# Ledger of designs, part 102: designed miniproteins, single chains

Each design is a single chain, and the fold is of that chain. pLDDT is the mean over its residues in the fold that is shown.

## One batch from the design tools (miniprotein)

Design m3778
Fold by ESMFold2-Fast:
Structure m3778 (fold): chain A 61 residues (1-61)
Amino acid sequence: MSLDELEKEVLRAYILRAPVEELERLARRLIEKMKEEGMPEEVIQRVEANLRALIEERRAA
């Protein structure tokens, strides 16, 4: 799965309110893929923080 495909899957899981475990799994895969493609650490850290915030909001809801 490409980076773009993983990003879309994370967004779809969030919008469709998939189980938190599935959202966490997809988010982890997205971060790993970003690291594999050599994205800047500051971008990866920001995306990771944003995904963590979305997951926490999902748990609270």
Scores: mean pLDDT 80

Design m3779
Fold by ESMFold2-Fast:
Structure m3779 (fold): chain A 55 residues (1-55)
Amino acid sequence: SSAARREAERLQREAIRAALAGDAETAKHLAYQSALLAGKDEESARQAGEAMAGL
């Protein structure tokens, strides 16, 4: 849905901000939630979280 897409985009932006601030745990969690809302499976969502935490 458009609402889920906008929320996923919001969470992705917050995840990037958290990563740049050095908050790896928050970045990981927000990127994971964003990926799930965007329709990714559990494995892809976990990988997205790990990738964001590594920034």
Scores: mean pLDDT 86

Design m3780
Fold by ESMFold2-Fast:
Structure m3780 (fold): chain A 86 residues (1-86)
Amino acid sequence: MTPAEMAEKRREETIQAVTEHLISEVGLSEEDAYKAQVGVAHLTGYDLDSALILAQNAALEGKLKEYIEMGERVLEAERRSREAAQ
């Protein structure tokens, strides 16, 4: 497995774990959980432990809406970048 494949796998594992936590423990919809985890994972550099701690703290502090909005901005920037590459 290449270093790039290992980095991608770690990102996917972090995204999966944070998304599952937000759905199962916090009760967010699948869409909102996905957007929130994008914001959380991006801010933590896709470090699993840091991302989970940040997601838990954001839920306790009632700040998940801010991370959902941040995640939407990240996803929109990625979509625009992908479209520009076509």
Scores: mean pLDDT 77

Design m3781
Fold by ESMFold2-Fast:
Structure m3781 (fold): chain A 65 residues (1-65)
Amino acid sequence: MKEKEVKEIANTIKSKEDVYPALKEIYEKFGIDSVGPFGKIVLEKGYVTANELAKLVREVKKEIE
C-alpha cells in the first residue's frame, strides 16, 4: 500500500515547484524506500533532471534527519 500512496502523491505534481513539497511529504511518511518509486514518476514527467532530484533528496534528508 505504501507504493500506491507514493505514486498517488507523485501524480499530483504539475510543476517543478511541486516536487520538493511532495518529496518531503513522502519522505516524512514512508522514509527513504519511497524515494525510488517517487523519483521514477517525477523523472518521467520531466519537471526535474536526475541531478536536480538528487540535490532535492539531499536537502530533504538534511532538513528532516
Scores: mean pLDDT 79

Design m3782
Fold by ESMFold2-Fast:
Structure m3782 (fold): chain A 100 residues (1-100)
Amino acid sequence: SAEKEEQKELGRKTALVEVARLRKNKEEPIKFAEVKIALEYGLKAVEEDEYEKAEEEAQKEIEKLRKEPDEELIKEALKWAEEHAEEAERALEEAERRAE
């Protein structure tokens, strides 16, 4: 539905804003993976209308990643962040412009 696509788009923009902030602050690679995990489960929640379950699953995956760092998953998240760097910068500029 149009409403679900709008919610998914908002989720993607929110994740990109966080990616841009992490890049600007030179945060650790694992934090990019945490953002990507949260986004993927968030998008699934919108599609399936299973918000509470998706939030719990996202939290468990993030906690697992923190205890047992998956280098490949972190590298994939960094590559995703690089591929969307320009969009992320634009999203952050738009968000900060609206806050003024």
Scores: mean pLDDT 84

Design m3783
Fold by ESMFold2-Fast:
Order: sequence, then C-alpha cells, then structure tokens
Structure m3783 (fold): chain A 60 residues (1-60)
Amino acid sequence: EEAERREKAALYATKAVNDVMTKGDIEKARKYVEEARKLDPRMAPGIERALEIAQEEVKK
C-alpha cells in the first residue's frame, strides 16, 4: 500500500541527513523531514532520530 510513499519518505530522510552532514543546514533538513512526514507519518519518529544522529555527528 505504501511502498511508493515509504520509498519517497526514505529519500527525503536521506536528503535531510545529507544536508546536515554536508551543509549543516538544519532548517532545510527539517523541511525535508516535514515532507517525509506528510508522505508517511508512521516513519516520522525514525526520520527525526536519523536527523538527530547526523546532527550530533556533525558537532563532533
């Protein structure tokens, strides 16, 4: 039912993490997370956790 939405949500999650890792642009990354949440709300907690991990890694 959600294969396409799940894949798209995963792509947005990847973009968010990549933006934080390469540009440190948290605001832009959050917008990607928001788009992923619209596509698949059930994945939102996982996506946000991935973003937090990427953010912590950049700080180190």
Scores: mean pLDDT 70

Design m3784
Fold by ESMFold2-Fast:
Structure m3784 (fold): chain A 68 residues (1-68)
Amino acid sequence: GAKESLLVLKDELSADPDFTATLVDGTTLVISSSAGTEKLIGLTLSLLGDFPDLEVTLSGDTIVVTAK
């Protein structure tokens, strides 16, 4: 389900040195990157394709992911 997708995504991103992923209120995942905007754009496109049950919003240097 969408909650399980958020937990899997958090664990995968936490293993990637280019990203920091934080769960807020157990329903929202906030993602930032120290590697620059291109990494955030690439991740946003991947998330839209791989997790269609998640709502993905890119805002500046941060991606916000919520369960639909």
Scores: mean pLDDT 77

Design m3785
Fold by ESMFold2-Fast:
Structure m3785 (fold): chain A 65 residues (1-65)
Amino acid sequence: MLQVGDIVRAVEDYEAKTPGDSSIKRGDILFVLDIIDEEKVLAMNLATGESGFVPKSYLEVIKRV
């Protein structure tokens, strides 16, 4: 289960499909800013500083505060 403040890693590439989505690449490290619903989070890519919606199923928690 993802939580706000989690540091997560992309497990696979995801290409943005809807407005507000972020594209991510496998191995990207992101910070969870908000939990939007059961399917997606708002996350910031730590390498680029860009924020957008990404599916929870594409992310794994690597560090929890």
Scores: mean pLDDT 81

Design m3786
Fold by ESMFold2-Fast:
Structure m3786 (fold): chain A 60 residues (1-60)
Amino acid sequence: MFEFVVTAPSKEKAEKAAKIVNELFPDTEAKAEGNKVIVKSSGSLSRAIGAALTAIGEGL
């Protein structure tokens, strides 16, 4: 399991990023906590990195 924490500029953007990650990555669980997105992946490292990068892009 891989875990990444991504910081978004606002709570609303963190919630949007978490929602998009959960929609696109079925082996990944993303949770918004304030302005942070916690990304947990049970899949491969490359997929976990993809999910974290998606969270960064959607959180901006």
Scores: mean pLDDT 75

Design m3787
Fold by ESMFold2-Fast:
Structure m3787 (fold): chain A 91 residues (1-91)
Amino acid sequence: METDPKVIEAEILVSLARMYLALARLSEDPEEAAEAVRKAVELAEEAYRSTEDPRVREEALAVIRDAAEVAAAKGRDEVAAEARAAAERLE
């Protein structure tokens, strides 16, 4: 049984998005945190659109929602709003 290559690609994108989100959480520079959040959202959106796998889609949405929370906690309200808008577009 071979896993669909598109599902594997999407899982890699979600993993990369989670890594950028972790970087954003650990960053003491608000600009570095904002850039990491934007990258996490971008990768998670790509993962969501690349496959119809419900597990990958839920994981991608969770990353985008967490990204909005991280951006807000870092005082980057515009970036938090961008992440929330991304989640709404994918629902």
Scores: mean pLDDT 84

Design m3788
Fold by ESMFold2-Fast:
Structure m3788 (fold): chain A 61 residues (1-61)
Amino acid sequence: MLSGKEFLERVYRIALSRLPPELRPALQAVYDEALKMLDEGKPFDEVVEEFARRLQELVAA
């Protein structure tokens, strides 16, 4: 069973292992914003969609 925060942490750790070190600050900012959205009571689905969108922007060539 995964909480919303546990799900985001798992995805973040996978992204950290796959992204170049130079993208870590940008990835950290995306992750921090997703956690902030959850803490502010935004719906989990909206947080996941925004997080996924920003991750795709980071990995796009």
Scores: mean pLDDT 78

Design m3790
Fold by ESMFold2-Fast:
Structure m3790 (fold): chain A 109 residues (1-109)
Amino acid sequence: LIQLTQSPASLTVKVGETATINTTASRSVDASKVRWFKQKPGEAPQLLIYNTSTRAPGVSSRFSGSGSGTNFTLTISDLELSDTATYYNMTLAENPPTWGQGTQLTVVE
């Protein structure tokens, strides 16, 4: 089974700065099968990025995805307080889908 390890596990970043979240997969993953999600407590997970780098409809251009093989990155620029959430990497390379452990982002003034 594929393992997705996100790093860092948590980070605190100031408003207006950039956050970078990385995933290392235990084996090579097809870029078309990589997604990123945002989840706040009490809310359903929101799809941000699919096919590694394609933004979902309605998602801000501040969110970008990149990567290939075993390394995938989510970058969030011009951080807002509303970006405080847990971010999850997921792959469809297996059934059921494999989820990373999540990265808790806290945005502060």
Scores: mean pLDDT 91

Design m3792
Fold by ESMFold2-Fast:
Structure m3792 (fold): chain A 85 residues (1-85)
Amino acid sequence: SPATSTLTVTFKVPPELHEEVKKIAEQIAEDLRNDPRVLSAEAEVKVEGDKVTVTITVTAPSQQIADNLAVAAAIRLVGEIEELL
């Protein structure tokens, strides 16, 4: 049965880097959608001043697959944004 995993990460990002964060999140979502195990994937970016919140949602054929893919995506997101900051 399909299952969904959702992970949210919040960063302090200066306004001049907000577009780069959005691009990173979009690329991660695209890479997830290209994985044959993924039924659907989305990354949503919410900006409040210098606070940027990224929510990654992955749906896969099992909870274990969804959780593993969402965790891997969140680790990649954190690493790429930390390199940007």
Scores: mean pLDDT 89

Design m3793
Fold by ESMFold2-Fast:
Structure m3793 (fold): chain A 80 residues (1-80)
Amino acid sequence: SELLDKIIKEANELLDKAESLIEQLRPHLTPEEVAELRKRVERYKKEIDYAKKNNDLGRATRIKEQLEDDIKALEYLLKK
């Protein structure tokens, strides 16, 4: 599906942005907080791989939306 491929690409771009934001926040967070954020990123990677393998457009869309919300939260923390 062309739509699924587009959403997977966008989700992977959001994952790269989330990893960049976590690294920028690293000096301002505890090691435990960083570990929890990294764990969340790894869960998203597995969910995106699963959605791609199973042609699950609904799952891919849901994970993309969750990533967008998480990125907004990380950007808010970086501004503080």
Scores: mean pLDDT 88

Design m3794
Fold by ESMFold2-Fast:
Parts: structure tokens; sequence; C-alpha cells
Structure m3794 (fold): chain A 81 residues (1-81)
């Protein structure tokens, strides 16, 4: 059974993934300011997941990968606008 920490972290990861997807859609539409805000929200959510004590190594690794991807997206889009 997943721990409470893993469950809480997975909720933040799921929300972060939703914001990352929204940001990508806004970027494709040329709405760069909206995309930047969505990527920032995804980053905040992934950082919240990583801040939860007692998450499993698997959940931590997932959060770290997703955080790195979101940070890369934010850096790339900020160069365009």
Amino acid sequence: KPSEADFEAEVYLALGEIYLAIGKKDEERGNFDAAIESYKKAIELYRKALAIPGVSPEVRAEAERNLADAEKKLQEIEKKK
C-alpha cells in the first residue's frame, strides 16, 4: 500500500503535470505569458512534492525528473519573450 507521503507527493506530481500540459498548450498558441505562469506553477508543485518527508526513492526520482523538465521549459520559453 502506498505511504501517506507517497500519496501526497503523487497528488502534487499529478497537478504539476496538468499545469505543465496547460503551459505547453499555451506556448503552442503563442500565449507565452500564460505558459510561463503555468510552468512556474508546475515547478512550485514539484518542489512541494520533493519537500514531503518520507517519500519513496521512486517518487522522489519522478519528482526530480519532472522538476528538471519544467525548469528547462521555463528557461527556454523565457528566452522567447
Scores: mean pLDDT 84

Design m3795
Fold by ESMFold2-Fast:
Structure m3795 (fold): chain A 87 residues (1-87)
Amino acid sequence: ELEEAASYTKKGLEAYRKGDYEEAVKNFEKALDLAFRGFPTLHVKLGEAYYKLGEYEKAIEHYRRALSILPNDEETKKLLEEAEKKK
């Protein structure tokens, strides 16, 4: 289960690197579904992929979720601000 979540995270990162943001979202969503609990890192990755797709409201939702788990993550705060500027 955890190993499978890690495998999907790796596939999502590979897709994101290649510019395949839809495939990145698909794999990060699958990784999140398989996780035993919400991982802030997966929510950040989903937000970044949605941002690249122009889905700014979905990006904001995932960044807010990540910050609800790690409220002092300055990088995620900046990503949230950038996505909110695009609305």
Scores: mean pLDDT 82

Design m3796
Fold by ESMFold2-Fast:
Structure m3796 (fold): chain A 50 residues (1-50)
Amino acid sequence: MKYYEVRATLGAMLVYTVVEADSEEEAIKRAAKKLNVPPSNVSVVREVEK
């Protein structure tokens, strides 16, 4: 398992969060679902190592 720091745009707000995923693609999908935003609003900032 890996952790990814992601950035999401929620209307006028910017949110940074860390999600657990096996890939950057899964991290984007997971963050989008958790924050209830389209995946296009989410981008991976970096992979968090251990």
Scores: mean pLDDT 79

Design m3797
Fold by ESMFold2-Fast:
Order: structure tokens, then sequence, then C-alpha cells
Structure m3797 (fold): chain A 79 residues (1-79)
């Protein structure tokens, strides 16, 4: 399913972000986090098609916002 594909993509991007961070590649880690935020927003939009999942969709949007905030913090470290 598309939902399953997006969840797997988000997990893979989170793993790549962690690996980049552990390697000291903060700019690369931030890039993966921004990509993960985009995937989470797409997933939220798909789930929002079902009104019963509105709360879950909102939680995913908040997750995307947190990923972007972390990306900004890591971008600052890369400079």
Amino acid sequence: SRVEELLKRAEELAEKARAAHDAGDYAEAARYLREAAEVLRELAELLAEDPSLAELAEALRRGAERAEALAEELEAKAK
C-alpha cells in the first residue's frame, strides 16, 4: 500500500539521518530529515482523506515540524 511505502521511506530516511549524524555529517543529516518531513506530510495528506484518521494526520504533521526544527539545528552546527 502507499501508506506502507511512505512509512518504510520515512524509516529509511530516519536511519540515514542518524548514520550521517553519527559520522559528523550534519549537513547531510539535515538533508535527510527535511526529506523525511516531506514524506510525513505526504502520509498525513493521504490519511486525512479519512476523517476518522484526522488526529493521526495532525500528529504526523507535528512530526514533520519537529524533523524540520532538528534539521535547522544541525544546519547551524554544519556552519
Scores: mean pLDDT 87

Design m3798
Fold by ESMFold2-Fast:
Structure m3798 (fold): chain A 107 residues (1-107)
Amino acid sequence: MKEQEAMILQVFSSVLKSQGREALALNYLGSAYMLEGLYDKAIELYEKAIELSTDPRLIADALNNLGKAYMEQGKYDKAIEYYKKALELDPENQFAKRNLEKAEALA
């Protein structure tokens, strides 16, 4: 159930924040809001995760998640932009590459 998955991600986010891993915690919390269909809130949290992180892998994951949020909103041009940015930081990310191909087919 999506609600159960969202709750688990919220718990992980709280634990990570208590450990000083705020950017990773925000990325997990954003994913919880994605599962609940709260895309605007998820976008805010992913943007904050990017702002707080200097880890290219975490930034790439958050950028890919931003792309997915914009895809769910039907904003395909924005989704393409974020998937391309994710691939600039992590060129081997097969999820971002596949998501980019889907977004380009819909734009």
Scores: mean pLDDT 83

Design m3799
Fold by ESMFold2-Fast:
Structure m3799 (fold): chain A 58 residues (1-58)
Amino acid sequence: SLEEMLELAKKAIREALEQGLSDEEAIKVAAEILQKEYGLSETMAKFVAIRALEELKK
């Protein structure tokens, strides 16, 4: 589901940011994970990762 993809993306982004990566680098890491786990296109994975980051900043 979209909710499961967002939760995975949020986890990946949190871990990347804790390692000192930038927001842009964290988005790339999360997008790669979504492509591997869910078979999303690069474009769709990137949009989901961006949305996950926006939700984490609320």
Scores: mean pLDDT 85

Design m3801
Fold by ESMFold2-Fast:
Structure m3801 (fold): chain A 91 residues (1-91)
Amino acid sequence: MNIEDIKTRLTDYILFGTTPLTEEELLILEQEAKDLIEADPNNALAWNLLGAVYFAQRKYDLAVKAFEKALELDPENEAAAHLLKKAKEEQ
């Protein structure tokens, strides 16, 4: 399975409302994000990926926490800022 393709499809889904990912694809990305965070807790891209996965799963409280951590590490991440705002609106 191509993780980079699934990551691109996730981003398109949450930003543009394209075809949703399967539960299995979301679990694969969740594990990838968690593995990256375990290797480097300051990896802003991994925290953004985890937030996006939680957002797609409608786990908005968890998405907020992950996106807040991503923005703490990379304040210029406009995608994370946009999705954080949306996740807070869904709570």
Scores: mean pLDDT 82

Design m3802
Fold by ESMFold2-Fast:
Order: structure tokens, then C-alpha cells, then sequence
Structure m3802 (fold): chain A 62 residues (1-62)
């Protein structure tokens, strides 16, 4: 059902937001430039996935 699809998308988005937050906390404590680049790439990948799911959620009928 549409309601179940909405709840599924919201659940996935919330999990991604949490993972991004944890990685941003790790990045703030990381001093090695190469490790910082790796963490930033991971954050960027998760942000793209979050934005994709948010767009999918916005495209659903009311």
C-alpha cells in the first residue's frame, strides 16, 4: 500500500541520516588527511542516497 511504501522510505531515510551523522562525528575527530578524504567520500555517497530517497518520497501521490 502507499502508506506502507511511505513508512518504508521514511525508515530508510532516517537510518541514512543517522549513519551520516555518525560519519560526520568521526570526520570531526580525524586528523589524517587521507582518512578524512575516505570518510568524506562515504558521507557524500550516503547523502546522494538520502537525497534520492527523499525525491522518491516527494514524488509519491498525497
Amino acid sequence: SLREEILRLIGRILRLIGEIFELEQQLSKETDPERRKEIQRRIDELRRERDRLMEELRSLPP
Scores: mean pLDDT 87

Design m3803
Fold by ESMFold2-Fast:
Structure m3803 (fold): chain A 71 residues (1-71)
Amino acid sequence: SIEEAIAQLSSPSPLVRAKGIQELALLGPAAERPAAEALRRMLSDPDPRVRGAARHALRLIGGPLAEELLR
């Protein structure tokens, strides 16, 4: 679910955070609004792989909030 994927973004493990981001991307446009704030935080994550996953996920999810976060 979207809620379970968002919960993974709070994990101390960068692998788990990246997995959650990938799951949000697979859930598609429905994830945009509920995950926007969590994905915005992931764009500033200390792990570059997590930051890259967040940018990629926002591109796949799409929508006006996702586009704003990529500016």
Scores: mean pLDDT 85

Design m3804
Fold by ESMFold2-Fast:
Structure m3804 (fold): chain A 60 residues (1-60)
Amino acid sequence: LGMKVKVVKDYTATTSDELTVKKGDVLEILEVVNDDFVKAKNLSSGKEGLVPINYLEEVE
């Protein structure tokens, strides 16, 4: 998708497939996995993983 989103609240990964993100991080959406999670890349760290959709806001 290449869509950029901003993290609106801190999220700590609970499994190895998830990405720990901090409020204010900018992520690139790579894949929509289901209604609850996206696979994203953190543009600051370069790490990839699953992030809950409700922790993200689109940026233009």
Scores: mean pLDDT 79

Design m3805
Fold by ESMFold2-Fast:
Structure m3805 (fold): chain A 71 residues (1-71)
Amino acid sequence: MEQFEADVLAALAEIYLGIAKIDHERGLITEEQLKKVEELVDKARQAAENGDVETARKYLDELVKLLREAD
């Protein structure tokens, strides 16, 4: 179950990265904000690969908060 949850969190991080790229293309976020999203996505992915669900969730929450504050 833990690995499945980690895989889901990694998939959500990829979806948010896609949203951030679209937002950047539309001028809704800065290049600096996009780089922060990419960093958080990479950290969430690494945590998920290690089965660290709590750390992956933490980075995903930070990513969601960053995107919500941008719009």
Scores: mean pLDDT 78

Design m3806
Fold by ESMFold2-Fast:
Structure m3806 (fold): chain A 91 residues (1-91)
Amino acid sequence: SEEIEKEWYEVAKRILEEFSKQYKEAKNDFERDLIEGVAEIAVATLLVAARSLPKEQREAFAKGIKKAVEETEGLPEDLKKRILEIVDSFL
């Protein structure tokens, strides 16, 4: 499960780091809101991909994503909170 956690952590981290970069480069509140919405959809899509996994693998998957969310710098704290709530609802 450590290997599964690490793989999903790396995937989620890459995705969230890209959103963090886009958020910092956003010109206005409309672009920031759009980036936040797409980030939530991206995380939800990763969770849907894992829905058929055994419970232990789903837990490792969720832990990997939660770690990536918590460790990604430059995302709004409210967005991080919403994403963590989505991940928690998956378990």
Scores: mean pLDDT 82

Design m3807
Fold by ESMFold2-Fast:
Structure m3807 (fold): chain A 57 residues (1-57)
Amino acid sequence: SSMEKEREEKAEELGRKAIRALLQRDRAAVTRYAEELRKLGLDKAADSALRTMDRLV
């Protein structure tokens, strides 16, 4: 369905934004995008982003 495709596209966009925030070491942005990923059911991706941030900071 179109809604499912929009959700997947949003998840991919959030993942890319999280990676950009990680490269910028913006903890607040990484946390925000990780929580948005969790709302989409992508808990492992969210956990990975937060663990990576902890290693960079």
Scores: mean pLDDT 81

Design m3808
Fold by ESMFold2-Fast:
Structure m3808 (fold): chain A 60 residues (1-60)
Amino acid sequence: MMIARVIEDYEAKTPEELSLKKGDIVEILEVVDDYYVRVRSLKTGKEGLVPKKVLELLEE
């Protein structure tokens, strides 16, 4: 399971995107392109697109 930590607050700009707060933990579901990933928030269970740049991959 690919887990990432949110390193920067992100506010959704479209209905397909997910708003996240710094420190939130997400599961990476799909790498959509070079800039965006589809994630699920472990806090809320909501899914959506976020920029890769706001995530730090956790392997442990």
Scores: mean pLDDT 81

Design m3809
Fold by ESMFold2-Fast:
Structure m3809 (fold): chain A 68 residues (1-68)
Amino acid sequence: MAEEHIKKGEEAAKKGDYETAIYHYSLAAVVGTPEQRARALRNMAKILEEQGLTGVAKIARENADRLA
C-alpha cells in the first residue's frame, strides 16, 4: 500500500503533476512504516520547495527527521 503510493507519487512528480504527487505522498505518510513515511515526507518536501512553499517543506522535512 504505502510503497504503491510512493511509486505513484514519484511517477506523478516526474510528469510535473504535483497535485497527484502530493496526494499519493500524503497517503504514504499516514499508512506506511516510519521509514516509508519519512521517505514520502522528504519527497513531498522537495515538491513543496520547488513550488515555493519553503516553510511547509521545512516542516515536512523536520517531521521526516523525527521518523527515520
Scores: mean pLDDT 82

Design m3810
Fold by ESMFold2-Fast:
Structure m3810 (fold): chain A 61 residues (1-61)
Amino acid sequence: MEEIRKAVKEHRTAAIDALNAGDLDAAAEHYRKMAELYEQLGKTELADIYRRAAENLENPG
């Protein structure tokens, strides 16, 4: 469990760095990975939030 939480934090930092660089595709990929990790933690509501965030970055509309 602790390793998964650490991975979430690392992907969150990477997503922020990608957004600051204007790399929306990279940011979306990190959000998708966070969603998968939150699902493994049983936080399905958070997983859904991050999946939608990734979709919005890939298809702004």
Scores: mean pLDDT 81

Design m3811
Fold by ESMFold2-Fast:
Structure m3811 (fold): chain A 91 residues (1-91)
Amino acid sequence: MENLREQIAKLLEEGAKKVEEVSKDPELAKSIRDTLQKAAEAVRNEEDFDLAVAIALIALSTGRNMAKSAGEEEAAKVLDDTADKIVELAK
């Protein structure tokens, strides 16, 4: 089984892909994807699990706020669903 940090990183990468699939704005989708991809790399390199979770949730919150400010409700929902999955893994 993959460790929890690798599972979190993969959830961020999956979330980035889903945002690209549902977003109507390609530039916004790219910005959110880049944010989540950088967070996934940071999570894989973070030795402190609590900090790794915090990095992931901050990146998802940032992406959600970008999506909501652009009226991209489906993209915002993808990011919220991804955050819920990460919170569940951290229990």
Scores: mean pLDDT 85

Design m3812
Fold by ESMFold2-Fast:
Structure m3812 (fold): chain A 99 residues (1-99)
Amino acid sequence: MSEEEIEEAKEEGKKMPADLLLHILQEVSKFPSVEEESLLKLITAAIYNPERNKELIDALAKFLSSLTNEKIKEKARELIENSEYLSEEEKKKLLEALE
């Protein structure tokens, strides 16, 4: 995923309702997708959503724990660790889900 695509995903996340992101995370978790870039865009959008609440973070943690692709897990870890937007408690929860 390019830097431009990451920035676009951040902006889309800021504009997307948290309930819609929650629904997308739940549906994507049921479908084994091979599209690594789409999964990373979804993770980025959820992290940068200004309406994010505990329910969205819980859904994201559950989604991250369902990931089996180590490359996606590593990139997701980097996105979470480098986020200036997530609280330390949110980062810890999401990083523990990737273990």
Scores: mean pLDDT 73

Design m3813
Fold by ESMFold2-Fast:
Structure m3813 (fold): chain A 66 residues (1-66)
Amino acid sequence: MAEEYRKAAEYLRELAKKGLIPESYAEKLVSALEEAIRKNLPLSALPEEVKEEVETILQQLKKKEE
């Protein structure tokens, strides 16, 4: 799970760098992901807002790798 959270965090930072999402929004999501990595939280323990966004990103990344 930590590697998936790291990939999602990198993707969010890249989107903010390209101006596709607000930097403050990306920082909020990345902070939640970094906390989840540190505390070994499952996806189900993330706030609903973060969980939905992360699930969307992971689904897109999985589709690209397959």
Scores: mean pLDDT 74

